# Designed miniproteins, single chains, continued (5), part 2

Each design is a single chain, and the fold is of that chain. pLDDT is the mean over its residues in the fold that is shown.

## One batch from the design tools (miniprotein)

Design m16036
Fold by ESMFold2-Fast:
Structure m16036 (fold): chain A 89 residues (1-89)
Amino acid sequence: SSSEYLRLAARKFEEAAKRAEEGDFEGAVKDLTEGLKYFDKASSSISSKDVAKIVGLALRAIGHLLDGDGEGAAESLREMARFLEKLSE
């Protein structure tokens, strides 16, 4: 179901946040990518405004990783996870 894919995506974004905080940026990108794949499976049931919100947060997380800022990346990734948990309700 779309709710199940949103919860799986949120879990992956939380895993990505932990890896970013640990300095494992390669692992963070892998988990972010897997989370986005789950989100894509649910995206047809999500408003364009909410899709844009997740894309914007993902771009911010990527920007922080490119700057070597694992803490900033983790903040954006956790905001994505919280937003998707709310959408899954």
Scores: mean pLDDT 90

Design m16037
Fold by ESMFold2-Fast:
Structure m16037 (fold): chain A 72 residues (1-72)
Amino acid sequence: SEEAKEATEYSARAVQAFRENGAEDVLKALEEVGNKLSGKATKEHIQALREAVEALEKGDPEKAVEYLRKAA
């Protein structure tokens, strides 16, 4: 599905940003979101994932975790 493709793409970007910032808590939050999606994502989940990626790119892993927690 289109939503699943978007979620996968943003998850991959978030993992790359995490590797650069070194925040294990972000990885755990991402795993929780992935489990909730189970191949089906709502627009709300994708929006939260986008916000999390943007926060990671700005060097704010705590804010990224907050966005991902809202999606889980």
Scores: mean pLDDT 69

Design m16038
Fold by ESMFold2-Fast:
Structure m16038 (fold): chain A 90 residues (1-90)
Amino acid sequence: SLQDILRRRVERLGGLLQSVKTEVQQLKPQFSPEEQKEIDKLLEEADRKLKEAYEAVENNAPEKEVQKKMDELMEAIARLMDKVNDAKKK
């Protein structure tokens, strides 16, 4: 069903976020206090967006609303990944 497809897509984004979290945990001792604060803020935002996307799917929200929540989640993950990659370039 469409809802099963959307749920699977949100789960894949959750898996991507988990991979980024694992990398952040491994690199955390190497981050400056300022970088850690920024990364923690971006992680919190990404977690919030994942929860919103998951809730939209479970509450049978319209497809367009679920797609919007997934897009917001992808943007949050992208911002987090960019910050982690910048910190790695030191």
Scores: mean pLDDT 87

Design m16039
Fold by ESMFold2-Fast:
Structure m16039 (fold): chain A 104 residues (1-104)
Amino acid sequence: MPEWSPEQQKLYDEGVEAYNAKKYDEALKLYEELISRMAPDDPNRAEALANMGNVYYHQKKYEEAIKYYEEAIEILRRTAPDDPDAQGLIESLEKKIEIAKKKL
């Protein structure tokens, strides 16, 4: 995976802090801003999308959570197919999708 810029890292860290504080609307805004500062083919977009999926999952918006997890997987498969870290994230997200589908 490519390295985060200092600005991207700050937005990611602030998003995670908001998420841990259960400030879900704030976390979503921070992750959206983070994604807006990334190149379209940056595989790190998948990490931000996965975290947005986690926010929706905790809000019990399981259909939205699945959508964001699937988008994250698609980016990783397209942009980082041979990266072992990307494969690990894909496997984690596939399990999250299975769990979320059981909640529908």
Scores: mean pLDDT 85

Design m16040
Fold by ESMFold2-Fast:
Structure m16040 (fold): chain A 64 residues (1-64)
Amino acid sequence: MSVDELIDKFLEAVRNGDYDEAKKIDEQLQEYVDQGKLSKSKYSEAIAKATAIAIENIGDQLDK
């Protein structure tokens, strides 16, 4: 699986509220960063995007 596919799957898991799956994918992304296969900036972008999605999901839940 390419890094881009892994990031996409990570964002989908967060969007679906499947944080357990997102955690498993995050572990793989961190391994790729450690191995130099994924840049820190690209990883940070993925985390920022995932955080925005998670905050939106949590905010919607808290407002209800």
Scores: mean pLDDT 78

Design m16041
Fold by ESMFold2-Fast:
Structure m16041 (fold): chain A 82 residues (1-82)
Amino acid sequence: MPADLQALAERGGDMKLPDWLKEEFGLDDEEVNRLLEALGKMVGKSVEELKKLRLSELDLPTLQVLLTLLAEYLGVPLSALL
């Protein structure tokens, strides 16, 4: 498994996913909601379910999809988020 993804999840600790996205990447509520809606469609989870998850509670495949969507949204390579 990519050690960088595991370290990123551990760094988030008890932070809820929306709070982590706002603090780490400076996203607003509308940007967070759009990303979580896109993520939810790809991984079969509701936005409300994703908002209740802590970063550390994300499985690695879900975290990898989230980082890929975030990289595409920000216009940066995935490596810039790791």
Scores: mean pLDDT 75

Design m16042
Fold by ESMFold2-Fast:
Structure m16042 (fold): chain A 80 residues (1-80)
Amino acid sequence: HMTKAEKSIYNYILKLLKLGIEEFKKRNPDISDEEYEKMLKTAEELAKKYARELAQKGDVSPEAILKAADKVQEELLKKM
């Protein structure tokens, strides 16, 4: 369960991350369904983590959320 603010931030970050994952899949069309599913689950976990951090800091500006999503996407791709 999440606070209302945290849930809103989570949904926004997750939406941005899913767009990034779709672009990654376009660049890597041979990626397996299992790998794609793992990326989605990792993105959800990272989105929850960063949503909590942003909510605790009270920094919910669109710019801060976009920067967090970019960092999470970079971290996700590095782990692949």
Scores: mean pLDDT 74

Design m16043
Fold by ESMFold2-Fast:
Structure m16043 (fold): chain A 87 residues (1-87)
Amino acid sequence: TTDKVLEHLEKAGEAHDAGNYEEAMRHLKEAYKILIERYAEAGDTLGVKGTVGDGVLTLRLYGQYAGLEQFGLELSNELIKYADELL
């Protein structure tokens, strides 16, 4: 459901405000994974692809902002792999 996604987004915001950017990125990844899983369970392939695209862009740009470009690349690649395994 959406409640668990919102919990991870709230925790990402809290971590960001505290300067804990790596923790913020981990929570963003978990929120995107839950959304990807939910769209996959609903048979919504377009929803899966859109969510992967948004998550990849978000994690890579946030990684650049935080000076964690390699970590952002690694987490975004994990989202791609996770979605591929569900489709």
Scores: mean pLDDT 87

Design m16044
Fold by ESMFold2-Fast:
Structure m16044 (fold): chain A 88 residues (1-88)
Amino acid sequence: AMTPEEAVEALEAEIRELLAKGYPLDFLETRVYGLAFQAAVLGASKEQILEAVRRATADAPPEVQERLIKAAEKGYEDGLKALEARGL
Protein backbone atom coordinates (compact mmCIF):
# COMPACT_ATOMS: atom_id res chain seq x y z
CA ALA A 1 0.00 0.00 0.00
CA MET A 2 1.14 3.59 -0.64
CA THR A 3 2.78 5.25 2.39
CA PRO A 4 1.92 8.84 3.51
CA GLU A 5 5.42 9.89 2.35
CA GLU A 6 4.88 8.33 -1.10
CA ALA A 7 1.49 10.08 -1.39
CA VAL A 8 3.08 13.49 -0.59
CA GLU A 9 5.90 12.84 -3.13
CA ALA A 10 3.30 11.84 -5.78
CA LEU A 11 1.33 15.06 -5.08
CA GLU A 12 4.48 17.23 -5.55
CA ALA A 13 5.54 15.36 -8.71
CA GLU A 14 2.08 15.58 -10.31
CA ILE A 15 1.74 19.34 -9.63
CA ARG A 16 5.17 19.91 -11.25
CA GLU A 17 4.25 17.79 -14.30
CA LEU A 18 0.81 19.35 -14.87
CA LEU A 19 2.19 22.91 -14.48
CA ALA A 20 5.04 22.12 -16.93
CA LYS A 21 2.49 20.78 -19.46
CA GLY A 22 0.31 23.92 -19.13
CA TYR A 23 -2.84 22.27 -17.76
CA PRO A 24 -5.64 24.73 -16.85
CA LEU A 25 -5.73 25.91 -13.22
CA ASP A 26 -9.28 24.59 -12.60
CA PHE A 27 -8.05 21.09 -13.53
CA LEU A 28 -5.01 21.51 -11.23
CA GLU A 29 -7.25 22.57 -8.31
CA THR A 30 -9.46 19.48 -8.75
CA ARG A 31 -6.43 17.18 -9.00
CA VAL A 32 -4.60 18.75 -6.01
CA TYR A 33 -7.80 18.47 -3.92
CA GLY A 34 -8.05 14.73 -4.71
CA LEU A 35 -4.36 14.03 -4.07
CA ALA A 36 -4.37 15.98 -0.78
CA PHE A 37 -7.53 14.08 0.28
CA GLN A 38 -5.78 10.75 -0.46
CA ALA A 39 -2.59 11.82 1.39
CA ALA A 40 -4.66 12.87 4.45
CA VAL A 41 -6.53 9.53 4.47
CA LEU A 42 -3.15 7.74 4.34
CA GLY A 43 -1.94 9.70 7.40
CA ALA A 44 0.08 12.58 5.92
CA SER A 45 0.15 15.76 8.05
CA LYS A 46 -1.28 19.09 6.89
CA GLU A 47 2.24 20.56 7.06
CA GLN A 48 3.72 17.83 4.78
CA ILE A 49 0.95 18.32 2.18
CA LEU A 50 1.12 22.14 2.16
CA GLU A 51 4.96 22.16 2.04
CA ALA A 52 4.83 19.84 -1.01
CA VAL A 53 2.41 22.24 -2.77
CA ARG A 54 4.65 25.23 -1.91
CA ARG A 55 7.75 23.43 -3.26
CA ALA A 56 5.97 22.38 -6.48
CA THR A 57 4.64 25.95 -7.06
CA ALA A 58 7.75 27.93 -5.96
CA ASP A 59 8.27 29.31 -9.51
CA ALA A 60 4.54 29.77 -10.28
CA PRO A 61 2.63 33.09 -10.01
CA PRO A 62 1.46 33.85 -6.43
CA GLU A 63 -2.22 33.51 -7.45
CA VAL A 64 -1.59 29.96 -8.74
CA GLN A 65 0.24 28.97 -5.53
CA GLU A 66 -2.55 30.47 -3.35
CA ARG A 67 -5.32 28.65 -5.25
CA LEU A 68 -3.52 25.28 -5.12
CA ILE A 69 -2.75 25.70 -1.39
CA LYS A 70 -6.48 26.36 -0.78
CA ALA A 71 -7.41 23.27 -2.84
CA ALA A 72 -4.93 21.16 -0.83
CA GLU A 73 -6.24 22.52 2.51
CA LYS A 74 -9.82 21.63 1.52
CA GLY A 75 -8.72 18.16 0.34
CA TYR A 76 -6.92 17.56 3.65
CA GLU A 77 -9.92 18.73 5.75
CA ASP A 78 -12.42 16.65 3.75
CA GLY A 79 -10.07 13.62 3.94
CA LEU A 80 -9.99 13.85 7.75
CA LYS A 81 -13.80 14.19 7.84
CA ALA A 82 -14.09 11.05 5.69
CA LEU A 83 -11.87 9.13 8.15
CA GLU A 84 -13.94 10.39 11.13
CA ALA A 85 -17.21 9.38 9.40
CA ARG A 86 -15.80 5.83 8.91
CA GLY A 87 -14.70 5.59 12.54
CA LEU A 88 -11.06 5.42 11.43
Scores: mean pLDDT 88

Design m16045
Fold by ESMFold2-Fast:
Structure m16045 (fold): chain A 88 residues (1-88)
Amino acid sequence: MLEEIKEKGDLEGLIRYVEEKAKNAKTLSDRVGFRGLAEKLREIKSPEDLPELIELAKNVAKNSKTKEGRDFAKEVIEVLEALLKHYT
């Protein structure tokens, strides 16, 4: 599923995936970080917004206290970078 989102540039699929992860997060830092990331993903108006979201995702990864949260944030970064390439 995530690989398909990455390949097709499926922003809506990415938003749903991040929201689901936020809802199921075990720590407050992961829940707040992924919820904030999902909210910013919904606000994307152009590809120029993607670099700021990549930096936000990197900060979420850095602040995550769990391996699962860090791994997920890294996956989101990879999808955002693929989206940026898809539109450039």
Scores: mean pLDDT 77

Design m16046
Fold by ESMFold2-Fast:
Structure m16046 (fold): chain A 94 residues (1-94)
Amino acid sequence: ALEPIIERARALGIELSEEERRIARLLGISDDVALIIKAFESGKLQLSPEEQELVRPHFIRYYTRMYMEYYGLSEEEAKAKAEALWELWVKKQL
C-alpha cells in the first residue's frame, strides 16, 4: 500500500539520521514510514489526496506516540495535537 510512496521518498535523497531512526524504532514506527513523514514535512514529497489517506494514519500514530513518550501528554491530548499538526502540513502543501 505504501510502497510507491516509499520509493518516491527514497528518490528525493532524504535520509534519516541515526537519532531519527532510533526515535522511530522506540515509537514502533518503521524507518520507511519515518522517511515518508520527514520527506512530507520537508515539502519535497507532495502527496495526492489518495496518498494522504494512506499516510495520515501512520503520521497520526507517529506523532501521538511522540507526544506521549517525549512530552508526557495523554493519548487523547497527543492524538488531538497530532491531528492538528497533520492539518497544518496538508494546508502548507496546498
Scores: mean pLDDT 86

Design m16047
Fold by ESMFold2-Fast:
Structure m16047 (fold): chain A 91 residues (1-91)
Amino acid sequence: KIKELEEKIEKLKEEGLKTEDEEKKKKLVKEILKLELEILILRHNSEEMKEAMETLLEMEERIDEEKRVTEEDEKKGKKVEKVLEKILKEE
């Protein structure tokens, strides 16, 4: 299953390089980040990583529904960033 996720990431990266649409690039970056987090969760089975992924998914759903980014969403985003930095530092 990890191989399938890696193949999806590669295809999304290629699509991102070919598109000039800013909104499409942002969506592709989000998809890549989500898939990379799924791979990290599968490989490390970390509760912190699972929580970070759930937070990102909840933020995306809420932003899509409300069409706005709140200060709370920004704080949650920083929390996810710290978890990612910790994982990258350890590996």
Scores: mean pLDDT 67

Design m16048
Fold by ESMFold2-Fast:
Structure m16048 (fold): chain A 74 residues (1-74)
Amino acid sequence: MEGYEEIQKKVEELMKRGYSRTVAFGAVLIQGMLDSGLTEEQAFSALVGYLRFYMSEDEAREIAEEALRLALEL
């Protein structure tokens, strides 16, 4: 399975491009959700829901917006 190793490698490549680890990880998660048939809105909402356990809703939404934009460029 192209699981954890591929995710980690992709996150590290994005971090080398100047993205934070949180944004890079979020983008990889969104990319996986989109590949699984979720809409952009569903993927965004899922990431915001996850991040809200660790930060404010406004911060979670800001990170999720950057992560979604990045995921669509991949």
Scores: mean pLDDT 80

Design m16049
Fold by ESMFold2-Fast:
Structure m16049 (fold): chain A 68 residues (1-68)
Amino acid sequence: SSMQKKIDDLIKQAQKKIDNGDLDGALKLLQEVLKMIQELEPVDPEYATKAREELGKLALKLSEQMQK
């Protein structure tokens, strides 16, 4: 679906932002992705679960880089 492709692309963009040290930009993208996953969950719970797993990994990585 177009929503799944958009979520996948935004997750990849967020990963690149974290890798490049754009932590604020990464956080904003992860927040947008979370909203899209929440909208998709009642329609495609299997995909939403996998996307949330990837989002969680990126959120943890982001949090670790934001903490001293």
Scores: mean pLDDT 83

Design m16050
Fold by ESMFold2-Fast:
Order: sequence, then structure tokens, then C-alpha cells
Structure m16050 (fold): chain A 92 residues (1-92)
Amino acid sequence: KERTIELIEEAIELLKYVLENLTVENLIGAALALIGLLIDAEREGDKESIEALKIALEALKKALKEEDKEKIKEILEEAIKKLEEKLEELKE
């Protein structure tokens, strides 16, 4: 449970950093970092972390294919909201 929370919090922090520093390089960097976290979660068999990390990765993948900066921000904000909701469920 504690490790699951840590992995999801790290994913949220990565997405927030990219949202504030929106470049293609930062989107790619965040995706690579999330892939590393996903490998760790899969080794542990942590289904909840795997699910959350896949949400974050899918958002970054969509953002990388989008040209409209406002749509990119919306995609990232939506993913952050979903992850924050999942954190609240896990804490209670």
C-alpha cells in the first residue's frame, strides 16, 4: 500500500512538472521515467500501480501526438486528476 502510494505520487509529480515546463524533451523524459516505474510495479505485481502508471503513460503518448498546446495541457490535467482521485481511494 505505501509503495503503491509512492509510485502514484511520483507519477503525479512528473506530470505536474511537465505541465509547468511543457516541451517535447520533457514529455519524452517523463515517459521514460514512467516506464522505469512501470517495470518496478510489474515486478512487484502491484495491479493498482500498474493501472495508474498506464494512465499517465497513455496521457503522455496522446500529448506527444497533439499539436495544440491547450489540448496538451487538458490531457495532462485530466490524467493528474484521475491519479489524484486514485490516491484518495487508496488512502481511505
Scores: mean pLDDT 83

Design m16051
Fold by ESMFold2-Fast:
Structure m16051 (fold): chain A 69 residues (1-69)
Amino acid sequence: AVEKLLSLPEEERELVTAYVFGRASGLPLEDIAAALGVSPATLERTLQRVLDKLGISEEELLAAVRKLQ
């Protein structure tokens, strides 16, 4: 799981990591998107594509990012 995350392009990795940390901190999607300089719709669409690309669930993504902390 962690190795799949590290295989992502830098931009996708940064976006996914920011989303997971923001969500873990209780931040709303709009605040996370604003911090990344994207719209909430763009953030959701990119997240969905990354999850589909990696073949993992959001829960597995959260667990993988937590291991990098």
Scores: mean pLDDT 73

Design m16052
Fold by ESMFold2-Fast:
Structure m16052 (fold): chain A 94 residues (1-94)
Amino acid sequence: SEELERIRRALEKMKEGMEKAKEIIEKAGGKVTEEARKAVFEGYREAARILGFSEEEAEAFANAAADAANNSLPEEVAERLRRAEELLEKALAE
């Protein structure tokens, strides 16, 4: 129960980051801007902290997620973010 609540909070933080990034990307005409990258970073870093990662591990994880978003085609990034959001919602609705 408490473990599930921790996972749920982590997923909510990832979802918040993804939703912010998605909005920024949509407003930028499908471009992954630095603002969108930061939104992904912040959400994933907070999620990793909730899951018990060390501070260094959380930052490395968040940077990897943000870098993946920055290095993909804008349309592919937006599509993957939408799919990830759907998966997160299904996991939270369990």
Scores: mean pLDDT 74

Design m16053
Fold by ESMFold2-Fast:
Parts: C-alpha cells; structure tokens; sequence
Structure m16053 (fold): chain A 72 residues (1-72)
C-alpha cells in the first residue's frame, strides 16, 4: 500500500476506535479499503460514511470524508 492509502485507512480506523463492528459495518469497511486500494476516492468516501453510520458514528462522517478526499 502507498503511504496515502495507509493514511486514509488509519482515518477510518481512528473514527471507528472503541466501537464493536457489526457484520454490515465490517463489510462497508472492507469495501472502503478496496476502493482506497483501487484509487476510487468517491467510492471510498461513500463506504467510509456507511461504515460510520452503521457503527453509530454518523456525526463524524463529514469530517472523515473530508480527510479521505484530502489524503487521496
């Protein structure tokens, strides 16, 4: 992974810190990670937002989306 891809993944990991992930939120995280690896910024942002929403962190979704767009 590039340093930028790792940084984007770390943003998602920090936002989900302390939350137990459901199967649906885990699937959204995997899809976001795949999009990050493929260089698909818009898809990565969409699935990162979904993972946060499913994990009860919807209030952080806009901040996380902005950080991912800035990094990628």
Amino acid sequence: LTPEQLAALNVIAEALKGKKLTDESKQAVVRAARAIMDGDVETAVQYAREALKLSGREDEADEVAEKIREIL
Scores: mean pLDDT 83

Design m16054
Fold by ESMFold2-Fast:
Structure m16054 (fold): chain A 94 residues (1-94)
Amino acid sequence: SPHDARNAALAAATEALAAFNRALREGDLQSMRAHFATYLAHVGTLPAAVALQLLEEALRALRRYQEEHPEFADVLAEMEAAVRARMAELRAAA
């Protein structure tokens, strides 16, 4: 059902973000990139309003992580740019 598909996508996005946070703590840049790409892919299947809420939460987390982990600043800044670009696309489509 549409509700089951949405709930599955939300659960998958949540798990991908959790896996990203684990990779960040472990300093695994390759896994960070892979899990964040998976997160964005699942968020992209959600209704725009829900996607924007999740992306705003991700943006706040990425900004905080850039301050806490200057060693990963370049990778986290690329991820922030990707989030901002997706948010701009979703807002322009509304």
Scores: mean pLDDT 87

Design m16055
Fold by ESMFold2-Fast:
Structure m16055 (fold): chain A 86 residues (1-86)
Amino acid sequence: MAPLTPAERRELEEEARRLAEKVDENKAKAEKSAASGTAEQKALFEAYVEALRRIKAGADVEEELLRLAELLGPELAEQLRKFFHG
């Protein structure tokens, strides 16, 4: 696991907090996208939205992102992040 510098951690926390504040909007976007997707895609969107809810509730951003990467694999977790970012 790559340790984050304090600056990198702060930047990721700020970005994750912005995404977490939009968790309901991102959930609606994910549900709409997942409605035409596979069961696997629905599970991926649900896992990502759940991580954002935990971050919004005060969970550690780094821990939640690592947990998400463990569940989905780093490539799929990164694709989901880009989906909500882009």
Scores: mean pLDDT 63

Design m16056
Fold by ESMFold2-Fast:
Structure m16056 (fold): chain A 109 residues (1-109)
Amino acid sequence: NPLEELRRRLENSDLTPHQRALVEALIALAEAGYSREQLNEALQWGADGADPAAAERRLGRHAGTVVRNTPLVEEEARRQTPAARVANELINEILALTGRREAEKILNK
């Protein structure tokens, strides 16, 4: 299970609380079946300073967590720490997995 493998990598990673919360919330949204486009939408809402409660009404509790933590993780990323690099790699792998999952659904119809 690729998402369970990402969860294990998260558990073994030295991340800040905000980076950990963001990655865990994105894994939870992916496990719930949300698309890469929906995950990117939640990340963009967070970057734009959107209301977390509005995101929760759209995509559930984990979308609110994504919105709350995205601006803090982006601020941490400006410091270019090893933890910020690991968090970014995990986020990109989650997005890539959800993108591949949607492509497989289109090809196997």
Scores: mean pLDDT 85

Design m16057
Fold by ESMFold2-Fast:
Order: structure tokens, then C-alpha cells, then sequence
Structure m16057 (fold): chain A 60 residues (1-60)
């Protein structure tokens, strides 16, 4: 019996949404990376995470 409700919920949500937001999310990340002069492969790496943090500072 598994009681990891939060962690399991997040994994299930990710699996359920992998067909819903996969293309939109990946495309948005690629475009964001390209605009910030980063590697535009749609992967959220350290440089992409840093750029996203800067964006958060603009609009809390």
C-alpha cells in the first residue's frame, strides 16, 4: 500500500498530462531559450532555469 500521495499525485499528473501539454510546453521552452540565446532543444537545464528565474522576478 502506497501512501506517497503528493509525490505519486505529481507523477500521475505528469503522466496524464504528457499527451496534453507535451508539445505546447516543449515549444514554449524552445522559443524561450531561443529568445534568451540559450540552447533551444526544449530541455530545461541550468541555464534555462536561471532565465526562468529572471522572468519570475519581473512578474511575481
Amino acid sequence: MSFASVGEYLRSLGAVLDGVIDESFKKAIKEFQKEHGLKDDGVVDDETAEALERLESTLP
Scores: mean pLDDT 62

Design m16058
Fold by ESMFold2-Fast:
Structure m16058 (fold): chain A 56 residues (1-56)
Amino acid sequence: MEEEKQKEELLARLRETAGVTEDDVRITRISYDADGQLVAEVEPGPAAGPGARALA
C-alpha cells in the first residue's frame, strides 16, 4: 500500500531533518492528522540526550 511507503519516507526525512535516529527515539505510533499531515508519536530511546530533537 502506498501509504506505508509514504509514511516510511516521511519518517526518514523527519529523522534526517531533526538529526535523530532509532537509538535516540522510538516511533510508537504513526498517523495522519485531519489535514493529512503525518504525525509521529515517539518515546525517548536509551541514547536520547538533551541535544536530541524530534520534529513532527
Scores: mean pLDDT 62

Design m16059
Fold by ESMFold2-Fast:
Structure m16059 (fold): chain A 62 residues (1-62)
Amino acid sequence: SQGQIQQLKDEIQRLQQEVQELQRWLQQNPSLPPLEKARLQARILVLQSAIYFYQRRIEQLE
């Protein structure tokens, strides 16, 4: 339904904003400990995977 598609698009936008904020934080803090940097990079990957999953769901609802 159109309502479900819009909800998924809104969720994708929110997740994309979080990815951008985390990437900016990493760029601004190059001296972060390796483990902390790896944790943030892993979080970005999880968010990107969620974006991909929701994009796939939109395709299926059309």
Scores: mean pLDDT 87

Design m16060
Fold by ESMFold2-Fast:
Structure m16060 (fold): chain A 100 residues (1-100)
Amino acid sequence: SLEEEILELLEELEELLEELKPHMPADVYQRMAELVEQIREAVERKDYETALELLEELSRELTRAYLLAQERGDQEAVALIERMGRLLGEIGRLVEEALK
């Protein structure tokens, strides 16, 4: 189902976020982790409008993390964030499809 596909992609996003954890300040990591959990909860409730808003907020947090990683010359963090950004785009497309 569409919901199952979204949840599987969210699991992959959570795995990438755990890999990113040692590369980020604790507060930055915690904000992203909280947003991912809130997105999961919204999807499980089939509240796709809220999920989409939270995905946009997470995208802004990822952009901030990307700039921080680039400033630090952390190529591993940059690569992880780029992968997370692509995954976030895929999740967003499926969430928008669920709203139709």
Scores: mean pLDDT 90

Design m16061
Fold by ESMFold2-Fast:
Structure m16061 (fold): chain A 110 residues (1-110)
Amino acid sequence: MIKEAIELVKKLTELLKKNSPEEVVEKLAEEVLELAKKALEKAKKAVENVEEVSLEEAEELYKAVLELGEAGREALQLMLEKGSEVQLEAAKNIEALMAAAKGLYEKVKA
């Protein structure tokens, strides 16, 4: 899921930088949004059940999400500044996922 989102967000970055057709960009943004929402739902569930989450699991999720954020940095910026509704929602869900994964890691390591 997160590795798949990393691949898609790298493709989305290239399309956004090349002023690719809107339909192609929107389709990829919708796929990124779906994966980000699913990952965010899992992260939120883990936060609600923090006592059942191992430090190793929390660290692995946080590292994966940091890699997603780095891979998608330019796409996230472009989508937040000038994106469509779908692009804006995709960026917001990735930011929420990063916050949730960080919060989970900090709670589990304490």
Scores: mean pLDDT 82

Design m16062
Fold by ESMFold2-Fast:
Structure m16062 (fold): chain A 89 residues (1-89)
Amino acid sequence: SMEEERKKAEWEKKIAELEEDYKKVHEEALGLIIRSEDYKEKAIELLQEEVEKIKALKKEMEEEDPSFVPKVQKLLEEHETFLEYVEAV
């Protein structure tokens, strides 16, 4: 039928337009992913440095004043959770 041929032609045109748009979007997305990976790596590095500082402080507190350990432990857990989130994105 003429109606089926017309629908098929419209779908073929839409597929061709989607393939052309997909190529452009894919190239832009790769550029953005590369750029976001650089920012992501810097964020991970900063969070790792902070975690190391918290662990060092926790060790000091365990030896000098154990009453502060729960506050440091909570802070460590918060930073580790955020690090996992950043690594997962």
Scores: mean pLDDT 63

Design m16063
Fold by ESMFold2-Fast:
Order: structure tokens, then sequence, then C-alpha cells
Structure m16063 (fold): chain A 93 residues (1-93)
């Protein structure tokens, strides 16, 4: 059914966001700040228009975790995420 398909897609989008946050955490734990920031930026740029709000939410969680783990890493990640979201808005206009 269309409703079941919509739920499955939304669950898949949330799972993708959670996997991105988990991978960001692994990179940050290993000191790979640039890789963590790049992963968040790329996830936002690659997200479909329908999944973008879920990925933006996952990016906010990633920034919060980065802020707790590495001083300054959260600020770098937040700036990269904002830049990627601005680029997405320009591409949609």
Amino acid sequence: SAEAAARARAEAARAAGAEMVAQVTKYLDSGSVAAAVGLVEQAILDASAEDLPVMEEAAREAVARATQIHPGAGALMERAARRALAERRERAA
C-alpha cells in the first residue's frame, strides 16, 4: 500500500541518518575530524529532497555529538552543514 511504502521509506531515511551519526562518532573517536565533517556535508548534499529534513535532523545530532567529543569540531561541522544546506537551497531555486 502507498501508506506502508511511505512508512518504509521514512524508516529507511531515519536508519540512514542514524548510520551517518554512528560513522561520524567513529571518525571523531579516532581523531578523524575532517572525515567526520566531510561525511556530514556529503550526506546533506546527497540526500533526496524528500529525505533532506531527516538528514538535517541527523546532522544536528552529529554536530551535538562532535561538540561533546572534540573542542571546536562541532563548530567546524555546524559551519559545513550550514554551507551544504545553503547550497541545496540554491540548487532548488
Scores: mean pLDDT 85

Design m16064
Fold by ESMFold2-Fast:
Structure m16064 (fold): chain A 93 residues (1-93)
Amino acid sequence: MGELIRNVKDLSDEEIEKRYEEAVKRMEELIAQETDPERRAFLKELLEWAKTLPNPVQRLAALEAIYEAGDDRQKAISAFTAGVLEAVAAELE
């Protein structure tokens, strides 16, 4: 469960910001390509929620977890939750 976030805390602020911008772009592309209106709305809500997270590392981890979960809504929720929890744990250490 730590693979996605294991390296994030070792990144520079510039690398985190760059990866965050790339992650947002990839999420926007997934949303644009999504043909199911319900899944599109769900992905938009996840993206907006990730943007509200107080820490850039948490925001990046959340977006990468959603992207890695792929086409499964349940996996997306699970991966997003795991990613946020691991980002919080990494910041506390």
Scores: mean pLDDT 66

Design m16065
Fold by ESMFold2-Fast:
Structure m16065 (fold): chain A 73 residues (1-73)
Amino acid sequence: SSMQRIRDVLLEEVRRALRAAGVDESTIDKILSLLEKDEELFEQAGRIVTESGAARLPDAEVGKKLLELVEKY
């Protein structure tokens, strides 16, 4: 479905940003699992990715913002 494609794209963008920030793959997998379980957390991550894209932030800076979001969760 179109919604599933949007979710898959966002999860790939999150993975890319976290890798750029130096996060290891096992931690990335745990974070992605949290996003898949919690719709509010998923929506907050989506806002960070969208706003950061509009501001043309580097992937590493986006990854840092995503880590801050998850740490507060």
Scores: mean pLDDT 84

Design m16066
Fold by ESMFold2-Fast:
Structure m16066 (fold): chain A 58 residues (1-58)
Amino acid sequence: GPAPSEEEKLDQLNAFIAELVKKHPEDSELRIEQTRKKMDELGIAESIKETYLQGLRE
């Protein structure tokens, strides 16, 4: 299909993070690593990446 919009990319990222938290609630490092990979695949901006990664550590 067509490339996802910025809003669709963020929705996919949020869904991915929710699944990671559910599957790996005690492994913040694994969640951060997998989230970085997903953000890179989606082409998320660095400022947004920093915000999400901070949230995952808190």
Scores: mean pLDDT 76

Design m16067
Fold by ESMFold2-Fast:
Structure m16067 (fold): chain A 57 residues (1-57)
Amino acid sequence: GKELTDELAKEWLIKQGASEKVAEVTVKMMTPGMKMMLAGLMRRAGYDVLPPAVPLT
């Protein structure tokens, strides 16, 4: 599976009916936890996606 990137999350949201601008803003506002939940939702929809790596601060 491919790790969930902001670009891939944006593309999936556009496919669900979001505009490009709305999808971009939504992804930028998402916490790491929200992105992990999105990866889970995408996997349920048949996407071969893994949760994003959480960068160590």
Scores: mean pLDDT 75

Design m16068
Fold by ESMFold2-Fast:
Structure m16068 (fold): chain A 65 residues (1-65)
Amino acid sequence: MGLEVDLSDLTPEQRAEFERLAIRAAKETGYNVKEAIKKALDEAYKRGLISKETYEKNKKQIDEA
């Protein structure tokens, strides 16, 4: 399963936390990678782990893919 998103502006700690959220979302939902990544992005933004700009950029990338 590919969880390719552009998180280059995140710290290593924030990236690790996002990866944990993405893995949990993928494991729990089981329906598709795009939905799992969107849920992980929503949760990361809600928790303040990513900026609004990073959130919007990555959501656009996932929607276009």
Scores: mean pLDDT 72

Design m16069
Fold by ESMFold2-Fast:
Structure m16069 (fold): chain A 87 residues (1-87)
Amino acid sequence: DLEEKVKKIADEAAKAAMETYEEMLKKGKSIEEAVLAAAATAFQTLLYLGVPEEAAAAVAEAIYSLGENLTYENAKKVIIETLKKYL
């Protein structure tokens, strides 16, 4: 099921992004730097999972736009919404 596949991909990318975000904050980086790193991690994870570059880039932009509101749930939601536009 395409819907279930999108949710699984989004979950994996959101987890990777949040791990990067938390690691950057632990290193004393700013929220802006941590969000940028999280967006880059989501992009790389999606490419590894076979998502087209244009869709992965759109997801990275969506995550970066969350800024200080970046959470696992918000990241997963915007990744699902963005990927559905490219299916």
Scores: mean pLDDT 89

Design m16070
Fold by ESMFold2-Fast:
Structure m16070 (fold): chain A 70 residues (1-70)
Amino acid sequence: SLEEARRLFEEGRKRYEEGDLRGAFRHYSRALEVLDGLPPTPEVQALRAEVAAALAQVLREMERREEEEK
């Protein structure tokens, strides 16, 4: 449901704020999976864009951390 996707997004944001990049990634990915199963309403598309942007940010930070360890 859209509410479930919102809950997953909020949980992912909390994980990100705690520095848990893997936790944020997992929750954002699950939110996108839920949204992909819903009708493409403007509300669903808007939330999907927000989640996708947040996920992209987490992935960039994870990649940067990997490069710094080389």
Scores: mean pLDDT 80

